# Designs tried in a protein design run: designed miniproteins, single chains. Part 29

Each design is a single chain, and the fold is of that chain. pLDDT is the mean over its residues in the fold that is shown.

## One batch from the design tools (miniprotein)

Design m984
Fold by ESMFold2-Fast:
Structure m984 (fold): chain A 70 residues (1-70)
Amino acid sequence: LDALVDAMREAVASGDPRLLEEAAERAGLPKELREVFRNLAYGRSEEIELDPESQKLLEELSELVEKRAG
């Protein structure tokens, strides 16, 4: 799970929407987070501000990754 978040960040940075959507489906992400990743991958991120709830979900996942890494 935690490693998946890092992989998704790399997918967004590379601009590969197919990889990102596949990873999101396998992870069973909540609808709000899936929409954020979809918009980032398809290049609509600049028009879309992350709502507080989606931003918090991303931060919570990042904290889980950090806790597991040490």
Scores: mean pLDDT 58

Design m985
Fold by ESMFold2-Fast:
Structure m985 (fold): chain A 97 residues (1-97)
Amino acid sequence: GELPADPAERERGIEGAILQAALEVQIKKGLNLEEWIKENSSLPREKLREVMEKILKETDPKELLELLEEVREQAVALGPAAVEAVEEMIRRVKAME
């Protein structure tokens, strides 16, 4: 999928994608996704965002970058726009250090 052309929408999209990548790192480390959905799926959007931001803070930036490099390799098959999106995610995670 292409990132939105609107810069504010694009920034929100990248931030959301980084939060999802952090959740994926936690799943690889033993987080039960079904149980997490069951506990969090009824939360309002704002509260769900807070839970996701906590997951990001608890995620090792090095492990998150390793996952994003794997995603980048997969994105090559999806096209240049997908690669650009993952590279923007990598840059933002590096800027958070």
Scores: mean pLDDT 77

Design m986
Fold by ESMFold2-Fast:
Structure m986 (fold): chain A 89 residues (1-89)
Amino acid sequence: SKEEVREIVRKALEKAEKDGTLDELLSLLSNQGDAKEALTAFIEAAREKGYLSEEEAEFLLSYLESDEGLKILGEALVTETRKLYLEKS
């Protein structure tokens, strides 16, 4: 569900923020040529750093297989990143 995607993304971003790697992780989104490539890089990096379980990473990657899923994952990432930004502002 959209809510489950948002929760998984939120937890990953919060773990990165606590580890001091949030800016590094988010830079992957800025350095990729397209949204699918950027989101794939984000998911793989978060899995490697232990911010996503293998199951959570595979679940998020499955959303990249369709235009609708890509939009859901992209919107979740924007929403949760914005929340972290506003909490620190």
Scores: mean pLDDT 79

Design m987
Fold by ESMFold2-Fast:
Structure m987 (fold): chain A 66 residues (1-66)
Amino acid sequence: SLEQEVEEGLAAIAAGVEGLIMRKAGVPEEKVEEIVRETVELAKRESALEAQKHARELAEKAIEET
């Protein structure tokens, strides 16, 4: 429970940072929210580290496609 809460919290912080970068790059809010949600859900199943990697990869791809 505590470990899960910590993983979710760390993933949410990382996703928040990537979300700000994506918004500044002109990525649509809907897509930013989708990526943030996916990141938090991944942290619940895997870890904050894997969620951070996933968020960064999706953010980079979204920015590239914008």
Scores: mean pLDDT 76

Design m988
Fold by ESMFold2-Fast:
Structure m988 (fold): chain A 99 residues (1-99)
Amino acid sequence: SAAFERLVEQVRRGVEALVRLLVEKETGRRVERVEVELESLEVEDLGDGKEKVTLVYRVTVTTEDGTVYVYRVTVTLVVDKENPLHILEGDVEIERLPE
């Protein structure tokens, strides 16, 4: 579905923006590069025209001094099955991964 592909890309861009802001705020350094990799995507039919979408991203952030920070971001959405861009519920969990 074109709408589902748009949802995945919208979430990816949101994750990139969120983690960039987090790193800049916590470190006081400018972010030079953010790489976002989708590790897993799961879809569960909840009934009543709703689906649960779980997206897990690995986010690698490089600051201006060359320091690298790695995060796992888990986004859990409940969406309308007929229009996945109609997000009904959402949750985001961010975990910093060790080097």
Scores: mean pLDDT 87

Design m989
Fold by ESMFold2-Fast:
Structure m989 (fold): chain A 61 residues (1-61)
Amino acid sequence: NPVEIAAELERAGASPAEIADAVKAHSNGTQTELVSDAVQGVLLAGGTAERALQVARLVRE
C-alpha cells in the first residue's frame, strides 16, 4: 500500500528521495495514483506540504 509505505517512511525520518524510491519500487499503479498516494501518506504522517510536494516531484521522475 503506497499510502502506508510513504506514511511509515515519513514517520521514520526518511528523505523525500527514499520515500519516492520506496513508493515506486513497491507499488503498481499509474504515475498519478502513486503521486496522490505518496502525498497522502506524507501528510497523514504529519509531514509538511513542502515535503509532500518534493516527494510528488521525485515520484514523477
Scores: mean pLDDT 84

Design m990
Fold by ESMFold2-Fast:
Structure m990 (fold): chain A 102 residues (1-102)
Amino acid sequence: MEEEIRKLIDEEVDSLVKRLNLTPEQAELVRKYADELKKIAIEKGYSLEEVKQLVRLFRQLVIHGASEEDLKHYLEHAKNGVTTAMFLALSLIVERELERKR
């Protein structure tokens, strides 16, 4: 289970870094927060399906231009449960998309 969670998150992040053509600095930042997500998922005992939801939301946040502060808030909510993380992620995605219409 633990190694499956680590592999799942690493594969999703590697795919994301390639898809968005992130700079080394951006990739390092994303990997840093992905590593924190791994720790949260393992420490909280989340199921593989819950981890899939969390990593998909994390991926969507990065795709929609989430800041480092947004990622930190997402991880804080992820410690409190998948549902709270989901609602925060959706709210942040909407906010970032609205900013793109500046």
Scores: mean pLDDT 81

Design m991
Fold by ESMFold2-Fast:
Structure m991 (fold): chain A 67 residues (1-67)
Amino acid sequence: SMEEEAKKLMADVFEEMTKILYPDNPELQEQARKMGEALAEEKLKRGVPAEEIIERAKKAKKEIEEI
């Protein structure tokens, strides 16, 4: 579902940002992933469309990939 895609993309973004800053800290990377997923869940619960969350997460991921 689009909701699951939104959660996964937000988790991936938070994890990838944390890997850049703290590549040798897997615990922090996993916590960042959980934070990204939780943020997506909160936005969905508040009525933010999954499509909007996905679009914003994709833009953030593209910016990370350009580093």
Scores: mean pLDDT 84

Design m992
Fold by ESMFold2-Fast:
Structure m992 (fold): chain A 85 residues (1-85)
Amino acid sequence: AVGILELEADTPELAGEAALRIAEVAQEAGLKVQVYLADRRLEATVEAPSMDRAEELVKRMAEVARELGVKVVRQEVLSREEVLA
């Protein structure tokens, strides 16, 4: 399963802070995250062994982003079949 989180911050500095906090959340969960940061926009993609695990992690990352005052633009969990088809 793949979790996708897209964020928009008011400043590039805040986007960078959100990226670091999201990476910490994934590291604590023992999962790898790919983070793409461009100016004020952040995309995080997490590969997880199950849909439930991906949803849990993406939800936690979104909560951290909201606590930082960062806008959650997209929050989705896709099966590997949905990503490939």
Scores: mean pLDDT 80

Design m993
Fold by ESMFold2-Fast:
Structure m993 (fold): chain A 84 residues (1-84)
Amino acid sequence: EKYLERVKNIVEAARKALEVAKKGTPEQAINSARAAMLLAKEAQKLADESGSPEVKQYAEEAMRIAEETLRVAKEKLENYRKSL
């Protein structure tokens, strides 16, 4: 199914964004968090359009990863501010 393949690819892209956020600069982490949130929103649209429980599970995973990426970005920004 095209929706399942697309949502799996989105989850992989979101996982990559999280890794960049963890290992990168505060700027890279913020940009990765923005990218991950857009990916999670796209995954949610695919879940809504497909009506598939399997696609929905992957969309929920993408959102969870996006939320983690945002948390990492906030932590890095806070630590950067403390260094000033």
Scores: mean pLDDT 86

Design m994
Fold by ESMFold2-Fast:
Structure m994 (fold): chain A 99 residues (1-99)
Amino acid sequence: MEEEKRIEEELEKKLKEKQEEVEKFMKENPEDKDANKKFYYEQLAELYAYAAELLGHGVPDKDIDLPSAEVTRRAEETPDLGEALGLMASAARYYAKKI
């Protein structure tokens, strides 16, 4: 319970930091939609990987080449939150590489 609160506080701090980085990048590069999309997925991958690690779970080594909707569905159906976040991190990493 106390450890759960610590994890939530660390995740909220990291989420805020990543949101600010994305907003700053988008404001500095308003015309470059591909660069903005790539940066967004790179930051999203780091955020999900950090969250998975806080929950004691690793990120899959293999990049996940699945449609966004299918990745989201699999994550929602995954009973282990850390495993779901690891899946999302791997998918976001792959999407960034494709841009």
Scores: mean pLDDT 74

Design m995
Fold by ESMFold2-Fast:
Structure m995 (fold): chain A 103 residues (1-103)
Amino acid sequence: KKEEVSELYRKLAEKLKEIKKAKEELKKKVEKAGETTPEILEEAKEKGYLTQEAAELFEKIEELDPEGVKEMIEKLEEKAKKEGLSEEEQYELLLELLEEKAK
């Protein structure tokens, strides 16, 4: 039972890493092109499926481990406020917290 929840946390961490990489790559392409091209929009739509998969994993984790999710979010929010973390730093902390739950 615990192994199943840990596996879901691992999968979510992996999907969030994929989403971060995809967003960084798309941002670089927009900056290089100076505008959002049809090709970049098509790639963004394709990467949207990764975001949907991550959302579905998160919902399953919330259902199976609501207290663990709450504790994780509270730790993220407290550290973000105390240290003045950027959105990028908050995302990195979230990945670390998910990896701590996954083994």
Scores: mean pLDDT 74

Design m996
Fold by ESMFold2-Fast:
Structure m996 (fold): chain A 65 residues (1-65)
Amino acid sequence: SVDEEFERIKKEFEELAKKYPQYKDFIESMLKQVEEAIKKYPDRKEEIVSEAREFLQKLKENIEK
């Protein structure tokens, strides 16, 4: 489900922030923006979660070079 996918994304953001503490504030800010977007636009939750997954993948590619 989209809720289970968002919980996976949230956990991955949290794990990334722990692994790279120098990016912690940025990562936490991005996760908060995703949470706020879901709260503001619950009817678009699936789209927001999909976009968050894409962002997380790009973020990992840039940090884990």
Scores: mean pLDDT 84

Design m997
Fold by ESMFold2-Fast:
Structure m997 (fold): chain A 87 residues (1-87)
Amino acid sequence: MAPQEFELDYEVPEEKAKELLKVGDKVRLVAISNGQETVVLEGEVTEVDGNRVRIKATTTGADASDATAFKLETEDGKVIDERVFPP
């Protein structure tokens, strides 16, 4: 049984993309709820074009229903982008 894989297009600040991301780098999408972090996607960068990043992602199956924010992190835990969904 293979993990579920798909490609994501994600927009980040161009300066952060230049400093932190290269093709082949591992990244994680982390959901934040009430101060707790849950990894919801793991991926690999396939393309970096200015402020646009393409990621080949795999779902973790984690439940993040109460997430108030999401952050995209490098393998080293450096934050590339942090998005607060609603107020």
Scores: mean pLDDT 75

Design m998
Fold by ESMFold2-Fast:
Structure m998 (fold): chain A 74 residues (1-74)
Amino acid sequence: MEAEKEKLLEELKKLAEEYIELLSKRDPQNAAAVREFLERVIANIERQEPEKAIKAAKKLIEELRKGIERLKSE
């Protein structure tokens, strides 16, 4: 579980940066606010017990992947 938590956190951080980079090209003001929000959420997930952190990270990863697809598709 600990190794799975670390793997998901790394994936989550990479997807968050990709999402923010894409968003910043379209809406830099909102991108800054979203970056701050994501940094806080990821920090909170990192502090959670592995089981809770894994569940939260998987959900946010799914949401970020969908957001990235939408931004790439217009």
Scores: mean pLDDT 82

Design m999
Fold by ESMFold2-Fast:
Structure m999 (fold): chain A 71 residues (1-71)
Amino acid sequence: MADEAIRKAAYISAQSTLDVGEENSGHGVKSAVDSAVKQGADREQAEKAAQTAVKLASQQGLSPQQAADQA
């Protein structure tokens, strides 16, 4: 489902941010969004969810699961 693909993109984006830092997570975020779009997700929604998850992980210290669930 598109919602599931978006959630997965948010999770991967948050994980990438925690692994390499927010400034270096751009490649991971782009790959996660592209994967979600290939699975039928809307690009704008996937990008918004991924960006929100990155901020939640980097600024609030949330786990990838918590960041994805709130995005």
Scores: mean pLDDT 77

Design m1000
Fold by ESMFold2-Fast:
Structure m1000 (fold): chain A 76 residues (1-76)
Amino acid sequence: DEGFRLLLEPLRLMEEAIPLAREGRLEEARETLERGRAALEEALRLGGLPPEVRERLLRRAERLEAETEAIIAELE
């Protein structure tokens, strides 16, 4: 439970990339997204979660990445 809550912090960081991208802070958005993804991958490596939960969290991260990248592409 506590370990699972710590995994949500990287996902929240990745979610913060979206408003940064919408504000035109494209470099900050990319950096925030990369930091969140790296932190999530490290937490998943340590977390001992079932494979199906791990897969779900990774899919969520992929969706956040795709949304942020789409916003950046539209603004560039």
Scores: mean pLDDT 77

Design m1001
Fold by ESMFold2-Fast:
Structure m1001 (fold): chain A 99 residues (1-99)
Amino acid sequence: MKPEVLDIEVDIGIAEIMLAVAKLGLERAQKLYKEGKFDEAKKVYEDTIKMLEKAIEIAQRALERARELGLPHYAADSERVIQEAKELLEKAKKELEKI
């Protein structure tokens, strides 16, 4: 494996872990909101938004490198993470507006 491919795999892995953590964060924020714990919910939504923005940044870096090196599977994995993170980011922002 070329060193550049390992860097792409690491970035995708980090972004996928961050996306998974953000999904759990969104669920926790929604639960806190339903329980009337608005200050706690707001903090978790804000932390989740920051996590999703960082996941998108890392996944975009991996996507650019994957495209440059002609690696279609890594490009597809990166695009999937970006799309899922953007969808969750919109949900988190919309829910935060209710607080």
Scores: mean pLDDT 89

Design m1002
Fold by ESMFold2-Fast:
Structure m1002 (fold): chain A 78 residues (1-78)
Amino acid sequence: MEELVKKLIEAIKEKNFLEVDRILWEIYQNLSKEEQIKVLEAILPVVQETDLPWGIQFQLVVLAEEIGAKHLIKKLFK
């Protein structure tokens, strides 16, 4: 988990959106609901400071709704 969070934050900062997409898919498939919530919370500051493509924003919204963390959606894009 911690390794995936670091890679995801770095990919977002570098605007490597293909890598962001791949890591989000890996998170969705391999992590527990609780771990997925922790990942979303950990990336909040970076997502708020970064202009993300709509496709990535959509993946984050879908992930947040699937894991019951809809309250994080407003913070992710605030």
Scores: mean pLDDT 77

Design m1003
Fold by ESMFold2-Fast:
Structure m1003 (fold): chain A 112 residues (1-112)
Amino acid sequence: AAEAARLAAEFLESAATGERLSPTPAAALLTRILGEAMARVAPLIVAGAAPEEIADALAEATAEVAKELLGLDSEEVIERLRRWAAASEPPVAEGFEELIRLIERAEARKKA
């Protein structure tokens, strides 16, 4: 899972150099990050945790998964996702923008 997502990310990075991103590999990477993050919060959802608690857990899980799959820190992940969003068409661009918001939410909580 992690290796396949890393290869997809490396392919997207190569494709982003000078041209627009293909929607298919971009959607695959979004699905991998969100799927892994959701798997990490699924026990809280099943246990009937409060919506705010689930939202905070999803933000933290998304940040952790993105950092693990890309092998980067939070700042570098945000920079890369922002570049990929700029090179993508909706809804893929919106998907990357939402990942950025979740990661920024997780980082803001660590600073508070």
Scores: mean pLDDT 74

Design m1004
Fold by ESMFold2-Fast:
Structure m1004 (fold): chain A 91 residues (1-91)
Amino acid sequence: SEPQLIRPDPLLAEILRQAGATKDTYTLGEIIELVVKYLRDRGLLTRVGDTVIVDLSGTPLERLAGASRLTARELIERVVAHLLENGEVVE
């Protein structure tokens, strides 16, 4: 079966565009990959042992996540929650 397509809200859509995204709909996996690309391209990822910490200070992701510093896992969980609350599931 085809993966479900989602239209992100304007806040997340702008973050994805800054990561190089050109589409209006994405799978959940594509959204996660683009968020990770956004973080990597801006040097916001720091590995401490087996944990990855992100610093979102001054980015649109800080507004989306509601925090300036958290783990990459916590950020992905908040992105998924935001998408489920604000995104539109497309046929």
Scores: mean pLDDT 86

Design m1005
Fold by ESMFold2-Fast:
Structure m1005 (fold): chain A 80 residues (1-80)
Amino acid sequence: SLEELAKRLLETADALIESARKLIEENAPKRDLEAQVRALENTKDQLLAVHKKLPSPEIEERIKEVEKTIEEVRKKIAEM
């Protein structure tokens, strides 16, 4: 169901955000940071698609958190 998909995507987003922060903290290789950006962008696109069909403040807030995390990873890559 769409609700089950939304729940899984929110859990995936949380895990990816946590992983991204660990990669930044550990000064992970550029390739790993770039792979994390791709994973975050893919999850964001899926959350946006679900939000269009099932508008939710929680989904909207998580999309914003994913976007902020993508920018944090991109800043780290730019500093390398």
Scores: mean pLDDT 90

Design m1006
Fold by ESMFold2-Fast:
Structure m1006 (fold): chain A 92 residues (1-92)
Amino acid sequence: SALERLKELLDEHGEITVIELKIKSSGEPGLKEGDVIVVAVAEGKLDIEEAKEQIKKEIEEAKKTYGTEVEVKEHVLKTHEEVEKFMEEIEK
């Protein structure tokens, strides 16, 4: 599951940065208002700032192609309890 994968990533790196993308509107097939896309970035796998810039570019392309509007939130998770709480909040 996504929850188990995030916990595994946290155990490996001690800290993870999670970028939460909440879809406000989109013309993209299969994407609807209220959908949440989660991107987990761990220290040592990818430069966190480079990953954020890549995500920004992908959001801009989706906006140009499908009119996709996204709310972006950043979370820094350090414990299994914080991961569990985060997953509960995005599931509803």
Scores: mean pLDDT 78

Design m1007
Fold by ESMFold2-Fast:
Structure m1007 (fold): chain A 64 residues (1-64)
Amino acid sequence: DLAQQIYDTILDMLRSGKSRSSIIKELQKEGFSRKEANEIIDLILSGASEEEVLNLIREYLKKL
């Protein structure tokens, strides 16, 4: 599942202390806009469930 792989990558980067700008750059390589990348990161940092974050990633992937 591509959405799961993206989610796991973001979590690993956050846990390793990578900056927001670094994570945005990685998501842009996957085709996400800067706005979409920020919205995904903000949702994770807000304490949203894994399912809520995966659903947002899947919605954005439909446009790629």
Scores: mean pLDDT 87

Design m1008
Fold by ESMFold2-Fast:
Structure m1008 (fold): chain A 75 residues (1-75)
Amino acid sequence: SQSEIDDLVTQGYLDGAESTRLDLEANRLKKEGEKSSPEESKKLNEEADELRKRSADLRTRSDNLFTQASQLVKS
């Protein structure tokens, strides 16, 4: 249905945007870590690594949602 396609596309864009936001935040934390004490740098790097993992997962989900929407359009 058009509603199902619209929902998949909307969620795909939202996941893609959140993935980009998390990646940018991770990059900022890494840069802040470079200016910080060793203890603070370790914490910021660990937080950045977790955000990068979440970003990658959201990008994969976004790609899958767009693929599903494309399949419904063709059916």
Scores: mean pLDDT 90

Design m1009
Fold by ESMFold2-Fast:
Structure m1009 (fold): chain A 106 residues (1-106)
Amino acid sequence: DKEFIDRLVAFIRKLYEEITGEDLKVSDEELLKAIKEGVPETLKTRLKVKDEVLKKLDTDLAQAMAAVLHLAGMLGLISEEELLEILEQPFEKRKEIVEKLIKEYE
């Protein structure tokens, strides 16, 4: 899954640039570390995501996919309601939706 994680990190960088209008001046490794630390806590505190859903965000891949979904929500590509529904889906369904977002936004 390294190639898919690399694609997710590149896409997160692109979505961040669209949201802020600025280049993200960090390495992919630094960005992945920030995702691992920040996204699960943001989902818990801001969106009140259920503990069962947060337990599913226990891998780099799952956390990177959640970051894509969160940023897509911030850009209005999906609604907050859709975001919460997607996060409750099985891993395979979340991956399918994220791959579709990448393809449609490229």
Scores: mean pLDDT 78

Design m1010
Fold by ESMFold2-Fast:
Structure m1010 (fold): chain A 67 residues (1-67)
Amino acid sequence: ASEEERQRAAQSAMDAATIAENALKAGNKEDAISYGSTALVAGHIARQAGDEEAAERAMEAGYKALN
């Protein structure tokens, strides 16, 4: 993947993590589950693209939102 593709994957993962975290804080369980699942997928894509920090943040946010 190009450096730009890695940065886009990381940005997508960080955005999904933020949305999932905000839904969890708001007590919106349905949105937390939906965006938490999105964050897990985006986290895996970021990891494959080579951004471990973005991947770990998105995966952590996703697991918290789903539990």
Scores: mean pLDDT 81

Design m1011
Fold by ESMFold2-Fast:
Structure m1011 (fold): chain A 75 residues (1-75)
Amino acid sequence: SSLEKLEEIEKELLKEGEKLLAENPDTLETRIKLTKKVIEALKKMKEVLPEELHPLVDERIKKAEARLKELEAQA
């Protein structure tokens, strides 16, 4: 289903981000940049997905934005 495909894309983005962290110093700054990139990707995916799936994407964006705020508070 389209929802399962969205979750797989999120999983792949997280794995790609883990690789980025492994290749760069695991710093708070790197984690902040990665989280911002994930939020941007989720917003772009929302534009191409059926409207019925938007609430689920919005929940993912909200969770990622909450994580970003936590990371920024540590900076």
Scores: mean pLDDT 76

Design m1012
Fold by ESMFold2-Fast:
Structure m1012 (fold): chain A 87 residues (1-87)
Amino acid sequence: MEEKEKQKEEAEKIKKEMEELKKKDPEKAIEKAKKLLDEWSENLAALLGIEGKEGPASEERIAEAERFMRKHNPKLAEHLLALREKQ
């Protein structure tokens, strides 16, 4: 959590693993991509404060979304948090 570079390294590792999987088994790569996209979509909406099926995201839900985004794409997470602060 404290190291920005550690989260960036995790994002790069996920990207490399996806590229390897894409070369070895494109069907499994697509399945993994769909699952990750669903998780990304849910966490992106929460982090931006977009109202979901149960209403606006709670602070706890936004914190979870921040952790997810920082783990998968730390640069995007910082941009989204900056946009939220400006709201």
Scores: mean pLDDT 67

Design m1013
Fold by ESMFold2-Fast:
Structure m1013 (fold): chain A 65 residues (1-65)
Amino acid sequence: SAAVETALYLEGIALQIEGHEVTVEEKDGALHITLKGASPEAIARIEELVRAAEEAGVEVRLERD
């Protein structure tokens, strides 16, 4: 879903502006999200949108460091 993909990209940008190390990119029809040193609140914000994307049939790969 373009709407959920856009929401994930915008949330990634918002988290980057807030000082989090976040990358959101599309590879081979899947959304790849990487979080480094993220707070539990930042992780929860991304996980909520990941759940919405998965329900919409979008494949998401979430990596945390």
Scores: mean pLDDT 80

Design m1014
Fold by ESMFold2-Fast:
Structure m1014 (fold): chain A 69 residues (1-69)
Amino acid sequence: SPVDQVNRHLDQARRLTRRGDFDGAYRSVDQAQRILDRNRDSLSPQTYFRLDVDIGVVYLDIAVRKVFP
């Protein structure tokens, strides 16, 4: 499902962030965003909003860990 695909890419981004692979983490979040955008019309508004928030949180986590070691 699109939900499972987005969550898998976000989990990968979190793992890469913990390893200090920030470029890889950003690429994984970008893949999650592309999947979400492609499936916008097929998802409920509530599900779309939850995934959009999760993507934003992961982007912020990468940025914080990159700037503030």
Scores: mean pLDDT 89

Design m1015
Fold by ESMFold2-Fast:
Structure m1015 (fold): chain A 62 residues (1-62)
Amino acid sequence: MREEVRELLRHIYELEKERPDDPNSWAARGILISALSYLTGKPVTLEEALEEYRREKERREE
């Protein structure tokens, strides 16, 4: 996975974890999801992004 993609996934994960019910956090997550979709060349949902980050984190502890 590209470093830029992983960094966006990390930010999305942190926003969801810290402020799941904050409307400003929802807007920020939407922007990050759009950036992630642009970088990957495919539409990405919040749930897909969170799952991908959890899988990467579990596999790579370096």
Scores: mean pLDDT 71

Design m1016
Fold by ESMFold2-Fast:
Structure m1016 (fold): chain A 94 residues (1-94)
Amino acid sequence: GAFEEEKRKLEEAVEEAKKEAPEAEEKLEEILEIGLEAIEAAERGDILGAIGGALRLIGMKIDAELFMEGKEKEAVIKAAEAGLEAIMRAMRAA
């Protein structure tokens, strides 16, 4: 279904980001967990839970932009953006 497709896309995006910046693995895993939980919230009709996940990813993206450098920064931003897109699509499907 639509929610499983968005979860799969997010998992693939995070795995790609880990290959580019293995040092960011812990942050990338956190982004994956937040994104998957938000997609599952949307699937259950918990739109406030999905929004909460999106806000957490926005915070992580801003934190990376301000305090990270190089490939780690690029990977974290890219993964957070992928998670945000997946959450938005999941909310539209709900």
Scores: mean pLDDT 89

Design m1017
Fold by ESMFold2-Fast:
Structure m1017 (fold): chain A 120 residues (1-120)
Amino acid sequence: SAKSEKLEKEAQKLIEQLDKAIEVLKQAKEKHKDDPEKKEFLEEQIALLEELQENVRKILSSKNLSDDEKKEQLIAIIDRAIELLQEAANYLKESDPELAKKLEELKAELEELKERVETL
């Protein structure tokens, strides 16, 4: 259906946005490789975003979920990603203001993606 095709496109965009966020966090982790507390926080944030990305892939491959169920689960993943990006941006804002800004920009893109998914 047209709704299924739009959900798939938005889910693929979500995977791409999560991948961009993971790369920003990996850059922060490399910069702070000698700071064990920052490294641990960044590794945990990366792992959580990678889990969300895997959950999006599972939704896309599911034959048992309706379009409405896929939509609800995608919205929940987007909300969690927004929270994680805000937490990471707040954590990095003083030490890494440029990386924090990139996370805030990606968060804004996720908020726009959420709006598009909600209107399907």
Scores: mean pLDDT 91

